# Designs tried in a protein design run: designed miniproteins, single chains, continued (2). Part 87

Each design is a single chain, and the fold is of that chain. pLDDT is the mean over its residues in the fold that is shown.

## One batch from the design tools (miniprotein)

Design m7014
Fold by ESMFold2-Fast:
Structure m7014 (fold): chain A 77 residues (1-77)
Amino acid sequence: APDWPQEVIDAGRELRFHHGQTLDLYSKGAPLSKIEEYYRLTVEAARRLVALDPSLREGAQATIDDVERLLKDHKSK
């Protein structure tokens, strides 16, 4: 694995944390407003990560696409 700069490591951890919280809230049937809050945090963290390291764009975009799908599915119920 590459020896990533601390900022990239921190941004990646933040993205994983917010993504995990979005998934947890969705699985528990939390209110849409709470899920949307963590969705926004996930998207912001993903964009920050890509700004720091553009090579991580595909993984970051896949995470955004995953939370967007969950939010759409929740709204359709």
Scores: mean pLDDT 79

Design m7015
Fold by ESMFold2-Fast:
Structure m7015 (fold): chain A 82 residues (1-82)
Amino acid sequence: AADEAKAALRAAKAATDDPAVQALADSVIGAIDYAEANPEVRSAVAAIARKELEEARATHALSPEADAHLDRAIAALDRLAE
């Protein structure tokens, strides 16, 4: 789940020229790394990261490729939260 989420975020970053979306992808990757080291906050971190990615999809003009990669990241974060 964590490796899949990070891979999808890196792919989304590569598929977009939007620096805000690129910065968000890097931030969420860091949050996932923190959650892997701190299992007690994993569900909370995954929920916050998922919300941030959903908001980015709603507010930024994304290519279909970038949007698909963010969708994959969200699905992987849902599995990480379990």
Scores: mean pLDDT 81

Design m7016
Fold by ESMFold2-Fast:
Structure m7016 (fold): chain A 76 residues (1-76)
Amino acid sequence: NLEDLLEEFKKLVDEMEELIKKYSTQRENIKKQAEEIVDKNTTPDTTEEERKALLGKAYRELNNGKIKYPDFELKE
């Protein structure tokens, strides 16, 4: 029955929204810490692109076991 599938789908959406809200706070905290780490490790000669790369590395290091970031943007 289509109605039963729609009800189950709504419950899944609600659960996903709760998870997003839970992890948003953790992401904000990690972002702030990563920015502080990058700021301490950057020099006047560091480009914005290099700073972004360091920030990404700091996120992965801080997020080890806390939040998983997708590796989709890692270009080799």
Scores: mean pLDDT 69

Design m7017
Fold by ESMFold2-Fast:
Structure m7017 (fold): chain A 148 residues (1-148)
Amino acid sequence: TTAATVRAAAEALAEHERLLAQAARSDGETLAELMRQSGGQLDRFGDYLQQDPDAVTALAEEVYTRAEERLRAAGDEAGAAVAGAMRESYLAFSAAAVQGKDDRKVYEEAKQALLDDERSLASSGGLADSVVRAHEAAAEEFRRAAEA
């Protein structure tokens, strides 16, 4: 992968996470629209992931780990746990998306599973503030990675 591919992947996930932070503060039709827009950013990210699966996966693992560490250092254990879960969901999506390059059904099922996980977090009343903080932390760390 070129540095340009990694930066473009980081930009796509920064926007994806920004939309999810807004979704976690939203209900009804607004939530649905923000989830649709975040899905579009996942498709962009998937294109870069297929160009260099190892480098792009390593980028996302590092960024979610930094977000988790930052939230834990701030005493937000719930937010750190959300960031850790996001990393695990992303790993599952990444593996399936790479395999799904030649099988559209596998790719679409993996994308839907990740979006369902993200929607469940966005709809969590008792964890809403921690979910928002986790997405905001991830968005900031992806933005920093894109600027490096």
Scores: mean pLDDT 80

Design m7018
Fold by ESMFold2-Fast:
Structure m7018 (fold): chain A 83 residues (1-83)
Amino acid sequence: SDDDYKILTSYVYSILRPENIREDLISQIVDAAWQEVQEKGLSVLRIKTDIDVAVGIAAIKSYIFKTDFETELETVLRERFNL
């Protein structure tokens, strides 16, 4: 629905923009996530949860490997959304 799209878009931007994720990648993630909602019947809640999990995985990897968090987060997100 239009409301679901707005909720999804708002959430993705609210989580990823403060983490310095590139605007073009955020846009690609919204598009890929919305396609999964439309084609695979995934709930907006499931997508929101998967993004939260991606942030958590990136934080753990950054801490363990002493790598840049923004780079780890971009990698995890690209893998999750097949980008």
Scores: mean pLDDT 90

Design m7019
Fold by ESMFold2-Fast:
Structure m7019 (fold): chain A 64 residues (1-64)
Amino acid sequence: MKGGVAGSPGSAEETVEKAKKIAEEEGAEGVLLVEGEDYQSAMEKAIELARENEGTLVAAVVKK
């Protein structure tokens, strides 16, 4: 299992850039972005997707 979840208190753009770097370092097949109204909802969905997509890094961001 090489997938993971990344989240950041920064902007969505910052979180995506960080996730891209982590994916390149970990050798992940790709990056999936999950956006939610709050951090809990975004993280919950990101964790579920990461479990189903081995080798993929999932980035969770909040709309706020």
Scores: mean pLDDT 66

Design m7020
Fold by ESMFold2-Fast:
Structure m7020 (fold): chain A 72 residues (1-72)
Amino acid sequence: DYRVVADIVRADLEAHPDLTKEELIRVVEDLLRAGLISEEEAKEIIEKIENEDLTAAEFADLVRDAILKRQP
């Protein structure tokens, strides 16, 4: 169930507010490798990480929404 996975990932990311931009990009790459997000969503999130000062909550919400968009 993509919703359960999305909620777990979101909660884990919110628990780690001090992740660096490099660590955030690694999380996105790991999710893409696992097939939990699309290549298009991964690129969009990485661009936001590079160009914006995302909070842990904002990043977690972006990741959650990307996982939910992967559902057929």
Scores: mean pLDDT 79

Design m7021
Fold by ESMFold2-Fast:
Structure m7021 (fold): chain A 91 residues (1-91)
Amino acid sequence: SVDDTKARIKKLTAEAIASISAATTVDQMAAVVEKWSREVIEDDGLTDLQKFHIRSATHSMLDDVRRNQASPAQVQEGVESITEELLSLLS
């Protein structure tokens, strides 16, 4: 159901936020973001367009992380922002 998809995405996002706080390197933060994005898009409740949007937004955020232009707090904000937008589309 839509509610099950929302609950799963919220759980994955909370786990990613915690993992970002524990990351000590740029490569570790990038790995957390990549894992989070992959796990979110595994949901069959998402449309191909929604999956494409998540991939695109995640790719842009990963570019900032890899250029060492994003703090852990900014990466957390980015993940939360993408999640909020996705959840609004599932309403």
Scores: mean pLDDT 84

Design m7022
Fold by ESMFold2-Fast:
Structure m7022 (fold): chain A 79 residues (1-79)
Amino acid sequence: SLERIKEIAEKYGVTEGQLLAYIYAKKTGLTDDELARRVLESPDPLAAQQEIVEQGKKIAETLSDEELERIAKEYLKDA
């Protein structure tokens, strides 16, 4: 659930937005550099970043708590 993302973010000192963007990237197969480039090359970078976070929320709601923990742990290793 999204509440689990909040708990993980607080536990590890990262933002919810960072975890949600990472979930989006992992599920779409984008690298962090590709994700950043899409935002920076957008006509509206703030709207592009918000859309990525919103898509990440939709994906996170389809994932089990175990999958959310696994992805969060991978994010901390990759960050």
Scores: mean pLDDT 76

Design m7023
Fold by ESMFold2-Fast:
Structure m7023 (fold): chain A 85 residues (1-85)
Amino acid sequence: MSVKARVEVELKDGTKAVFEGEISAVSERTLGFKGVNVENGQKVEGKFIIDESSKLTAYEILERLKKGETVTVETVLGKVTFTPV
């Protein structure tokens, strides 16, 4: 199961990047992503590893996105906000 979302990444150094694409659950702690960087159109595939401090699993994040909810989680890269489109 995948959901289309806008993905806003805020790295630990304060750098921000925005992507649009499909989010999937790979495991309880890992979200898969396939989409594009909205600024430059570059194709991007990757994974977001949810930080252990988050009470949400990757599966719960997908269910919230399916309901039209915006979800923000801490990942090993930094803060990531998913907005359903």
Scores: mean pLDDT 84

Design m7024
Fold by ESMFold2-Fast:
Structure m7024 (fold): chain A 74 residues (1-74)
Amino acid sequence: MLSEEEARKLAEDGGKDRKKADELLKQPGIKNVIEGTGLRLRGIGDGLTAAINAEKHGNEELAKEALEKAGMKL
């Protein structure tokens, strides 16, 4: 299981991937669609993993932040 610090870092990294994905997906070209979609999926996976680990530590605020950074509305 990830530590709270590792979960926080994973949530931050996932959020960065999602922001980069959003920028790429606004640009034309098949390469941008492929790269942007891959980064979006990675960001979602990292955000979910971070949220699950944060919840197991009793840190509901970090879990919520991780899900929101992954693009999930709560």
Scores: mean pLDDT 80

Design m7025
Fold by ESMFold2-Fast:
Structure m7025 (fold): chain A 88 residues (1-88)
Amino acid sequence: SDQSREIAFSGIDRIYQSVNNGSSVSEIRGIYNTTVRQISRISDPQTTGQIRGVLQSGLNNVITAQQNGDMQSVNQSINQTRDQISSL
């Protein structure tokens, strides 16, 4: 649903802001967990599972890039995750 996509986009934005602000991996994972939980309250299990899978993949790529100090790869991973959510 459009509402599920909006929650996912908000979660992606919060992850991106947290990376830029130097937040811990634990804090970034916390944003992901909160975002998925919010989606699960308003969406069926199939839609929630699809969005969770995309967000989890994007999160792993963002964390790896952040740990390597590669902000270009962080930006690419954020944009790819947004594009994948838009295609659902």
Scores: mean pLDDT 87

Design m7026
Fold by ESMFold2-Fast:
Structure m7026 (fold): chain A 81 residues (1-81)
Amino acid sequence: SEMTELMKEIGREVAKAVDEIMEEGLRRGWSREELLRRVAERAREIAKKISEKHGLSEEQKEEVEEAAVLAARLETQRRLA
């Protein structure tokens, strides 16, 4: 479905963003809190941009943004463990 493809696109972009933020942040000595904040901000922006292109409702946009933020935070926490 279009929604499944949209979620896959968001997942790919979020995974790439987590890689980039983790690499830079660990090199710079960022705290766990700073890393989580930055991945959440980036994931939200990615999800918003992609969902706007697909004409999602406001409720669907919020759900997609929250899912992207959760996925980014969980992946970041997994890598820090």
Scores: mean pLDDT 86

Design m7027
Fold by ESMFold2-Fast:
Structure m7027 (fold): chain A 88 residues (1-88)
Amino acid sequence: LKEKLELGLRAQRTALELLLEEGEMREDELVERVSRETGASREFVSRLIDAMVESGLLERRVVDGEVVLSLTEAGRRNYERMLAEEAA
């Protein structure tokens, strides 16, 4: 339970950070990069991204048959909060 929570928080932070840097990313590319950087499975990361979209942290758009993700304003604020907690 504790390991899954820690992994989820790390994966969430990594996803927010990547989208802040890149602006927009294809969902498949984001899942692969977050999985690579955190060691989480692609299935775990995909479910986490779905939860982040549902909670309004990420915006999902379909562009030319490709699923693209970007940060919402709420997602940016959440990333800033995580950085502030890390600095404290």
Scores: mean pLDDT 81

Design m7028
Fold by ESMFold2-Fast:
Structure m7028 (fold): chain A 74 residues (1-74)
Amino acid sequence: DEELREGLIKSATAVRENAAKQFPDAPELAAELQRIADEIIEIAEDESLSAEEILERATELAKRAEKLIAEAEA
């Protein structure tokens, strides 16, 4: 599903570009969010993966990002 891949790349690119602006006082968190975004882009660009596999892997990475943000805001 090209639309899924394109949407994930667009969303992850936005996270990568905005992480440092969103967390200016947490550079380590911003860097980790940028790494997660890069992993999502790599998964979305992997032609060997099915749409289901991409969605599953991207969902796990998104859960990791949410946990990191929640822990930083606690």
Scores: mean pLDDT 82

Design m7029
Fold by ESMFold2-Fast:
Order: sequence, then C-alpha cells, then structure tokens
Structure m7029 (fold): chain A 63 residues (1-63)
Amino acid sequence: SAAEAAREYAEKLAAELAAVLERRTGLPATYEVEELDEETYKITVRAGDIVLELTVTAEQVLA
C-alpha cells in the first residue's frame, strides 16, 4: 500500500541520513521515525547538538 511504501521509505532514508551524519561529525547518530498520519512520516536524526527533521509522504514516494 501507499502507507507501507511511505513507512519503508522513511525508515530507509532515516537510517541513511544517520549514517551520513555520523560519518561527517564523528559522533554517534540516532534516528526516529514518527507516524503523523496514515501517509505522512516524520524523520528526526540527531548527532550531538545537530538535529535534522524531514517529512515524507506517500505522495512523494509514489510520484
């Protein structure tokens, strides 16, 4: 489903962003994926004092 695709995309993107941030900062990076609604996911990536926030929608994954 579109919602499943958005969730999987958000989880993959979060993991990739955390890995990039960790390599660039040399600090441990963590990520969280939060469901805002059935087709919208919020990604938060943290490394030290750096916080990145992105939103992913099913519309973006399917277009």
Scores: mean pLDDT 79

Design m7030
Fold by ESMFold2-Fast:
Structure m7030 (fold): chain A 71 residues (1-71)
Amino acid sequence: SAREERLAAAFAEFEATGRVSPFLEAELRPYVLDGEPRLEAIRLALRDLGFPEALHERAARALAEHFRAQA
């Protein structure tokens, strides 16, 4: 679907540049609880959003750090 394609593209960009796009941030924000990004919740969100499994571990960790820096 178009959404899955946009998510894959946003993730590839994040992996290449380390920058979280506004689109990716909005998609993941509901999985950040009380300003505390939980790795398990982020990993489940990535799976639900259809991301490639090879990216889950590295991406979840980097995204958790991104959201922690904003808290």
Scores: mean pLDDT 70

Design m7031
Fold by ESMFold2-Fast:
Structure m7031 (fold): chain A 64 residues (1-64)
Amino acid sequence: SEADRRQALIAQTKQQADEVHTEADKKLAEARAAGDKKKEQEIRDEMGQRLLELGAQLQADLAA
């Protein structure tokens, strides 16, 4: 069904977003321990971009 398809796509995207956050959290912890403020910002920017890409892909998949 359409509803089942939508729920599956949303669940998959949530899992991918969780993986992005987990990876970013590890890198941020390392950068914070090193006192590298520039690296912290780069990691946040990369995480933000990946999350935007996941959101755009979900929107496209839901429209198809």
Scores: mean pLDDT 89

Design m7032
Fold by ESMFold2-Fast:
Structure m7032 (fold): chain A 73 residues (1-73)
Amino acid sequence: MVLDPSSLVVRAVRAGKSPEEIKKLLEEFLKEAQARGDTKLASEIQNLLKMSPEEIKKFAEDELARLEAVAAA
């Protein structure tokens, strides 16, 4: 299955994970991406890791709203 960083953040927020737990999950995902040589995925994860806790929350809320709109269609 294709797991993108956005989906991982959304799932973690829905599970009630703290920003610190989300960062830990992203760091683990980054290590896997680097081990596979997936430079594009690694760059996307690094960009998310640069976000503040508030930015991560807003990003997840925006993604959830987008997914809800698609599911309702």
Scores: mean pLDDT 74

Design m7033
Fold by ESMFold2-Fast:
Structure m7033 (fold): chain A 104 residues (1-104)
Amino acid sequence: SMSQLQKDANSLISQSTSQITTLDTRFSKLVAEAKKAGADPAQVAKLEMEFGALIVGWSTTIHSIKTLVKKKTLTQEELDEFKAFSDSLLNGMNSIIGELESLA
């Protein structure tokens, strides 16, 4: 059976996945709206690259945490670091979304 730490990690993975999927959907819609509004293609491309880098960073971190859960080697410190990283990532994504909204 899974430990409480492993259950907490799986819950955080699910919550972070849901939040990031919502922001990714919002970002894609705003990219389409900015392009339709005639925003500078170079500025839009820069924001797409920056947002994409955050998605890659998240995917890599999720893979690492899932591996630690599977191996039963996950520590509370690693879970706390993942929480902090998820919060930072969401803040970064919201910042990019705000910048993209200013281009429409």
Scores: mean pLDDT 88

Design m7034
Fold by ESMFold2-Fast:
Formats: structure tokens, sequence, C-alpha cells
Structure m7034 (fold): chain A 99 residues (1-99)
């Protein structure tokens, strides 16, 4: 459906924006924060590949990433929030890859 392609394009943009955000957090953070941010970046890049291959999951992936970035940005413990975001995204991607 044309709507799924639109959701895919929006998700890819959201993922690219999230990768840029996480790279900035890594550059400004402690070594521990940089490591957590890199794990999140790796998960975001894998999610982007899945969103490109499976347009029907674009909205679900995009919505998760938007929520995860907002959670990290609003967190008092950015390192913990990044680890949780990475873990949740890794789980979502693994689920989608099985389908």
Amino acid sequence: MEEKLKEQKEAIKTLDDAIAYARQVAEQGSPETAEAAQRFIDALERAKKVAEEKPEYGKEIGDFVKSAVDGVDRSEDITRALRMAAGGLEELVEKVEKE
C-alpha cells in the first residue's frame, strides 16, 4: 500500500535523525555513555535496514524510535536510558526479522 511506503520514508528519516542524535550524545558524554550510545546506534542501523526491507513495520519501528529518543533526552540517567533503548530496539528488530 502507498501508505506503508510513506510510513517507511518517515521511519527512515526518524532513524537517521536518531542516529545523528546518538552520535552527538556519544561525542559529549563519558566513555560509558559513548559505549551505550554506540550500542543504540548499532541497533538503529539494523532497524533502518529492516524498515527498508519490510515497509509494513515502518510505523512500528518509527514510533518506537521516536519514543526511545524522547526518553533518552528527558532522562536524568542518559547511559541507563540508552541501554534500555538499545535493548528494546534490538528485541523489536529480532521479532520483525523472524516474521
Scores: mean pLDDT 86

Design m7035
Fold by ESMFold2-Fast:
Structure m7035 (fold): chain A 68 residues (1-68)
Amino acid sequence: DEAEARAIRAGAQTLIEKDPSVAPLAQKALDAVDAGDLEEARIYFEKAFRKASPEAQKAASQAYLDAL
């Protein structure tokens, strides 16, 4: 799904910007989107999101929804 790929990309990029501690997991989600592996992208995006600060989670959720 092109819309979901855009949403994961936006959310993962926001997580990297707002919480550097989850950047390695969020980067794996971006790499998976670029590779066309949407299943792996979801897994790493969810892992990054769960470990992120509440501020980063809020910003990433908004970026994800806005990109859908």
Scores: mean pLDDT 88

Design m7036
Fold by ESMFold2-Fast:
Structure m7036 (fold): chain A 87 residues (1-87)
Amino acid sequence: SELEKAEQAAYRHFSTEIAEAIAREEDKENAEKVIAALRAEVNADPSRATLDRLLARRSDVADEYREKLEKMLNTIRAMFKQREENE
């Protein structure tokens, strides 16, 4: 469904942000390879499970990203509910 695709886009967005945060802490020589590998993983499976796995590597920011995700998901779900009610 379009709702599921929109939710996956949100998971991909936050997974990409956390993956970039992880890569910034790696050795500078390997940062580009690390981010490329993590981005490939996210693009192959832009699911909540992939996001949760990446957040587990950055527990220091995990709660902040979960709050941002929750806000985005609530906005997406509200938009789709309004669309359904108008059809």
Scores: mean pLDDT 76

Design m7037
Fold by ESMFold2-Fast:
Order: C-alpha cells, then structure tokens, then sequence
Structure m7037 (fold): chain A 67 residues (1-67)
C-alpha cells in the first residue's frame, strides 16, 4: 500500500519517468500525453499499480515544460 502510494506520487513525477516520456516522443513521434500514458502502462505491468488522473496530468505538464 505505502509502496503503491510512493510509485503513484514520486515514481511518475520522477525526472527519470519524464525523460522516458520525452524519449518515447522522440523515437515514436507520438504526443507527450500518449508517451506518458505508455510509460504509465509499462509501470502498471511491472508493479501492478495505475496512477491517478491527477498524477498523469502533472507528469504530462512536467514533460511538456521539459520539451
């Protein structure tokens, strides 16, 4: 439970996940929103947790600013 909260809050807001999303955009030419959703889906497959919509929107905003 606590680990899931940490992943939901810190994992997706972590600069490394923002950089992964940017790399997906660069390699695939998809939108930042789509790239973040793909990274979040990969995280779900590995850890069994899905982030909240609010967390996804925050990561999208951070990735857009980093681009």
Amino acid sequence: SDLASLVDENGLEDPALVEKARRVVEESGVSVRTAVQLVARDHYERYGVLPSVATLERVIAAAEEAA
Scores: mean pLDDT 65

Design m7038
Fold by ESMFold2-Fast:
Structure m7038 (fold): chain A 99 residues (1-99)
Amino acid sequence: SEEAKKALLEAGKEVAEFARKKLEEIGLTDLAEEAVERILEATRHGAESPDFALAVGWGVAEVRDRAEKAGGEEGRKAGEEIAQLASEKTAEVERWIAS
C-alpha cells in the first residue's frame, strides 16, 4: 500500500539521519554524507521489493565496513550502533505493516 511504502521510507530516513549524526560526531563528515545517500538508496530499493530488511541491511553493512576502515575502533563502534538502530527500525516498521 502507499501508506506502507511511506512508513518504510520514513524508517530509512530515520536510520540515515542517525548515521549522519554518529559519523559526524567522530569526524567522518565526508563518509556521513555518503552513508546517508547509501542508506536512502537501499531504503528506496527495499520499499519496492518484498525484502525490505535485507535491502536496508546490505546498505548498512557497507556503511559499517567503511566506518571501521576510516575511523578504526571509533568507526567500528559507530557502525555497530547504526546497524543496531537499522535492525530495530526495520523490524518495527515490518511488524506494523504485517499487523
Scores: mean pLDDT 86

Design m7039
Fold by ESMFold2-Fast:
Structure m7039 (fold): chain A 75 residues (1-75)
Amino acid sequence: DYEYKLLSYKETDTGEKTALVSGSMEVTFEGNKVTIKYSLTGETGYHSAEGVLELTPEVVEAVKKEWAALQAKLA
């Protein structure tokens, strides 16, 4: 859930202010495995991590859709 929460973090809207986090995230899909690498710089400092998740095929498809949607918003 750690990396999954970060996938939607950039869309936090406060109505008046949006606290933006600068960073990058790379997601690689290999069968049921998802490799996530991220580097974030926010108001509280720098955080970087790499994780590998082994998920069900249904969850992998859900993650792919969310990742594609996030990339479309980033571009």
Scores: mean pLDDT 58

Design m7040
Fold by ESMFold2-Fast:
Structure m7040 (fold): chain A 75 residues (1-75)
Amino acid sequence: MYYKAVVEALVRVDGKLYRITAEASAETEEKAIELATEAARSVAKTLGGEVLEERVVSVEEVEEIEDPSVTVEEV
């Protein structure tokens, strides 16, 4: 059994607001949250943005590891 975490970060880049949603799966809830959080922060850093807010949206038990994903959208 694995865990999937969804983390959301609100990032300001050059006066614009972006929402970053990162998803990651791991063998433990703590590891899934860690991986999703690191993915969101990595993307924010790549954009040259400042993280204004960061939160764990959900943690769910999953039967199989899913590919990690990161979505960025302008708010």
Scores: mean pLDDT 84

Design m7041
Fold by ESMFold2-Fast:
Structure m7041 (fold): chain A 80 residues (1-80)
Amino acid sequence: SKVEEQIRPLVEKMVRMELDAKEKRASAEEKARIDAEVIEMVQKIRLLMLENSDKSEMEVQELIQRLYLEEYLKEEANRA
């Protein structure tokens, strides 16, 4: 779907930010900033999906969780 294509790069960015913070052993302050950015990106993804699809809130949550897991496993493998 077009909306999945729009949100996948945002999910990839979230995963990379979290893995980069973990790998660099980010400070508590830097981790807090990254967590805030991730929250903002999740809200942006949710809004894009609700505005550009007929998906329910539950379907949106399930799709975000699926894409996050897919991108997390892919990026973690690339860093092994």
Scores: mean pLDDT 80

Design m7042
Fold by ESMFold2-Fast:
Structure m7042 (fold): chain A 81 residues (1-81)
Amino acid sequence: SEEEKLAKMKANAEAVLAELEAQLARLDGDARARATLDSMRALVKELEKAKTLEEAEKIEQEFRREYGRLVGLLTRAARAA
């Protein structure tokens, strides 16, 4: 159902955010990574308010873009260590 898909999308976004917050301990001094994570937190909060699958999919696409940026920053930080 649409409700089940919405619930799954919200749960997945929250789980990804929690994992990324755990990885922040490895990002000493990276202001871009922190800003990207803040954007992702805002998107998860917006996703919680989504009433339709179409709205949720648009927010999820934005969340995936921010996730890609953060992964790039994490990869760069790991190579610098």
Scores: mean pLDDT 79

Design m7043
Fold by ESMFold2-Fast:
Structure m7043 (fold): chain A 56 residues (1-56)
Amino acid sequence: MTEEERINRILQAAADAGLRAPPGVDLRELAKKAFEETGGNVDEAAQRVIEALRAA
């Protein structure tokens, strides 16, 4: 699986949770940062993105 495919999985998880990026937030960059911070763990990165969007 490519990095792009993994990022797309993180984005899909947020969409499946019914969450949207607020205006001015780059959802792809948020997913990329979470992916880097989790050492490439897609499930943990998806959870971080979901939590960040809920906290916003």
Scores: mean pLDDT 77

Design m7044
Fold by ESMFold2-Fast:
Structure m7044 (fold): chain A 75 residues (1-75)
Amino acid sequence: SAVEEAKRKAEEALEELEEAFEKGEFSPEDYLKAIETMKGQIKKLLEAGLLTEEEAEELLKRLEELKEEILEKLE
């Protein structure tokens, strides 16, 4: 279903972003931009009913944790 597809793609994209961060493949600015873009996409998917509130909260929490790690490395 479109809901299952949207969830899978969001999880996959987040996993790829987390892995890229661990490998240092992007600049910190590029990571922060990608995180903000993904937050926006997750919120839009929630608004469209393609994600549950629970699923969106989990994904947003992971993005916030990743953002905190990036900001710590910038210091």
Scores: mean pLDDT 78

Design m7045
Fold by ESMFold2-Fast:
Structure m7045 (fold): chain A 75 residues (1-75)
Amino acid sequence: GSSPAGKLLDALTEAIEARDPAAARALLEKVKDKLSPETYEYLSIPVRLAEQGKYDEALAKLDELRAIVAEQEAA
């Protein structure tokens, strides 16, 4: 797919599954200037959870965000 949001969610999921919250943070910061402040805040939630060692909660939040993106792209 050509969705930038979907690609970012995939990359964040891989970093968090690898238990590398620093890589997840770097990915988010790299695209910060291309995101709205609201989108940045939403995507920062799973990254903050991973930085706190709450990997299961971070992955659950990414799964929730992925479902929302897929539903919006289907509409």
Scores: mean pLDDT 78

Design m7046
Fold by ESMFold2-Fast:
Structure m7046 (fold): chain A 79 residues (1-79)
Amino acid sequence: MLTLQLSEEEREKMMKELKEKIEKDPALDSEEKKQVALRMAELQLRLAERYREEGGSEELLAEMRREAEAAEAEVEAVL
């Protein structure tokens, strides 16, 4: 089963690597490759979101809320 073997940090890192790979890829079929990779990234993103939601999201939700509030306060302070 797809468990916590892949930490949230690793998941996000993989997504960043995928995007970077698409941009740096000197492919012979850049158009098709880019399209396929983009769709794969989208599917992975949705899967990751579902994983978060179905997992014990209470802690994740609380942390997200806290970060959002902190970000809003920082933006307001800087603006």
Scores: mean pLDDT 57

Design m7047
Fold by ESMFold2-Fast:
Structure m7047 (fold): chain A 83 residues (1-83)
Amino acid sequence: GPERAAEVVRNAARWGAEQYGLDGASDVAMTAARSALEELGATPEQAERVGKLVGDAVRQATSPDEAAEAMGNAARKGAEEAL
C-alpha cells in the first residue's frame, strides 16, 4: 500500500544522501518510487508522475532526514491518489 511506497522511498533517500548527497538522494528516491508504484499496480505514467513529485520534494530540504521525510510523504500521497 501507500505506506510501503513511503517506507521504500525514505530508505532509498537516506541511502542516496549518505552515498551521493542530496542530489543522489533525489535520483535514488525517484527510481525507488517508480518501482514501488509499479509493484502496487500503478501504470508507468502514474509511477513516473509520482517519481517527479518525490524528486521535487527534495528542493526545500536542508538535511538528509528532512529530504527522506519529504520524499516519503510525497510517495505516500502520490500512491494514495494513483491507486
Scores: mean pLDDT 81

Design m7048
Fold by ESMFold2-Fast:
Structure m7048 (fold): chain A 74 residues (1-74)
Amino acid sequence: KKVIGIYTPEEAAAKAAKLGEKLEKEGEEAGIETVTLVAAGVSKEEAKEKIEKLAEDLGAEAEFRELSKEELKE
């Protein structure tokens, strides 16, 4: 089981959510139970804290990803 936290600017929250769905789909295809958490409009420290807490609650490995505006343009 894996938790992928996606930290993103508030303006990019919808694109980050779409990326999360793609990552969950890819995890399922690989036989890995994958949960994504989008942290938008919060501080980076708060985002990390939320992601780590969810991973601990699920007994899962945590991965932190940061999305820039440039990466979300296309």
Scores: mean pLDDT 77

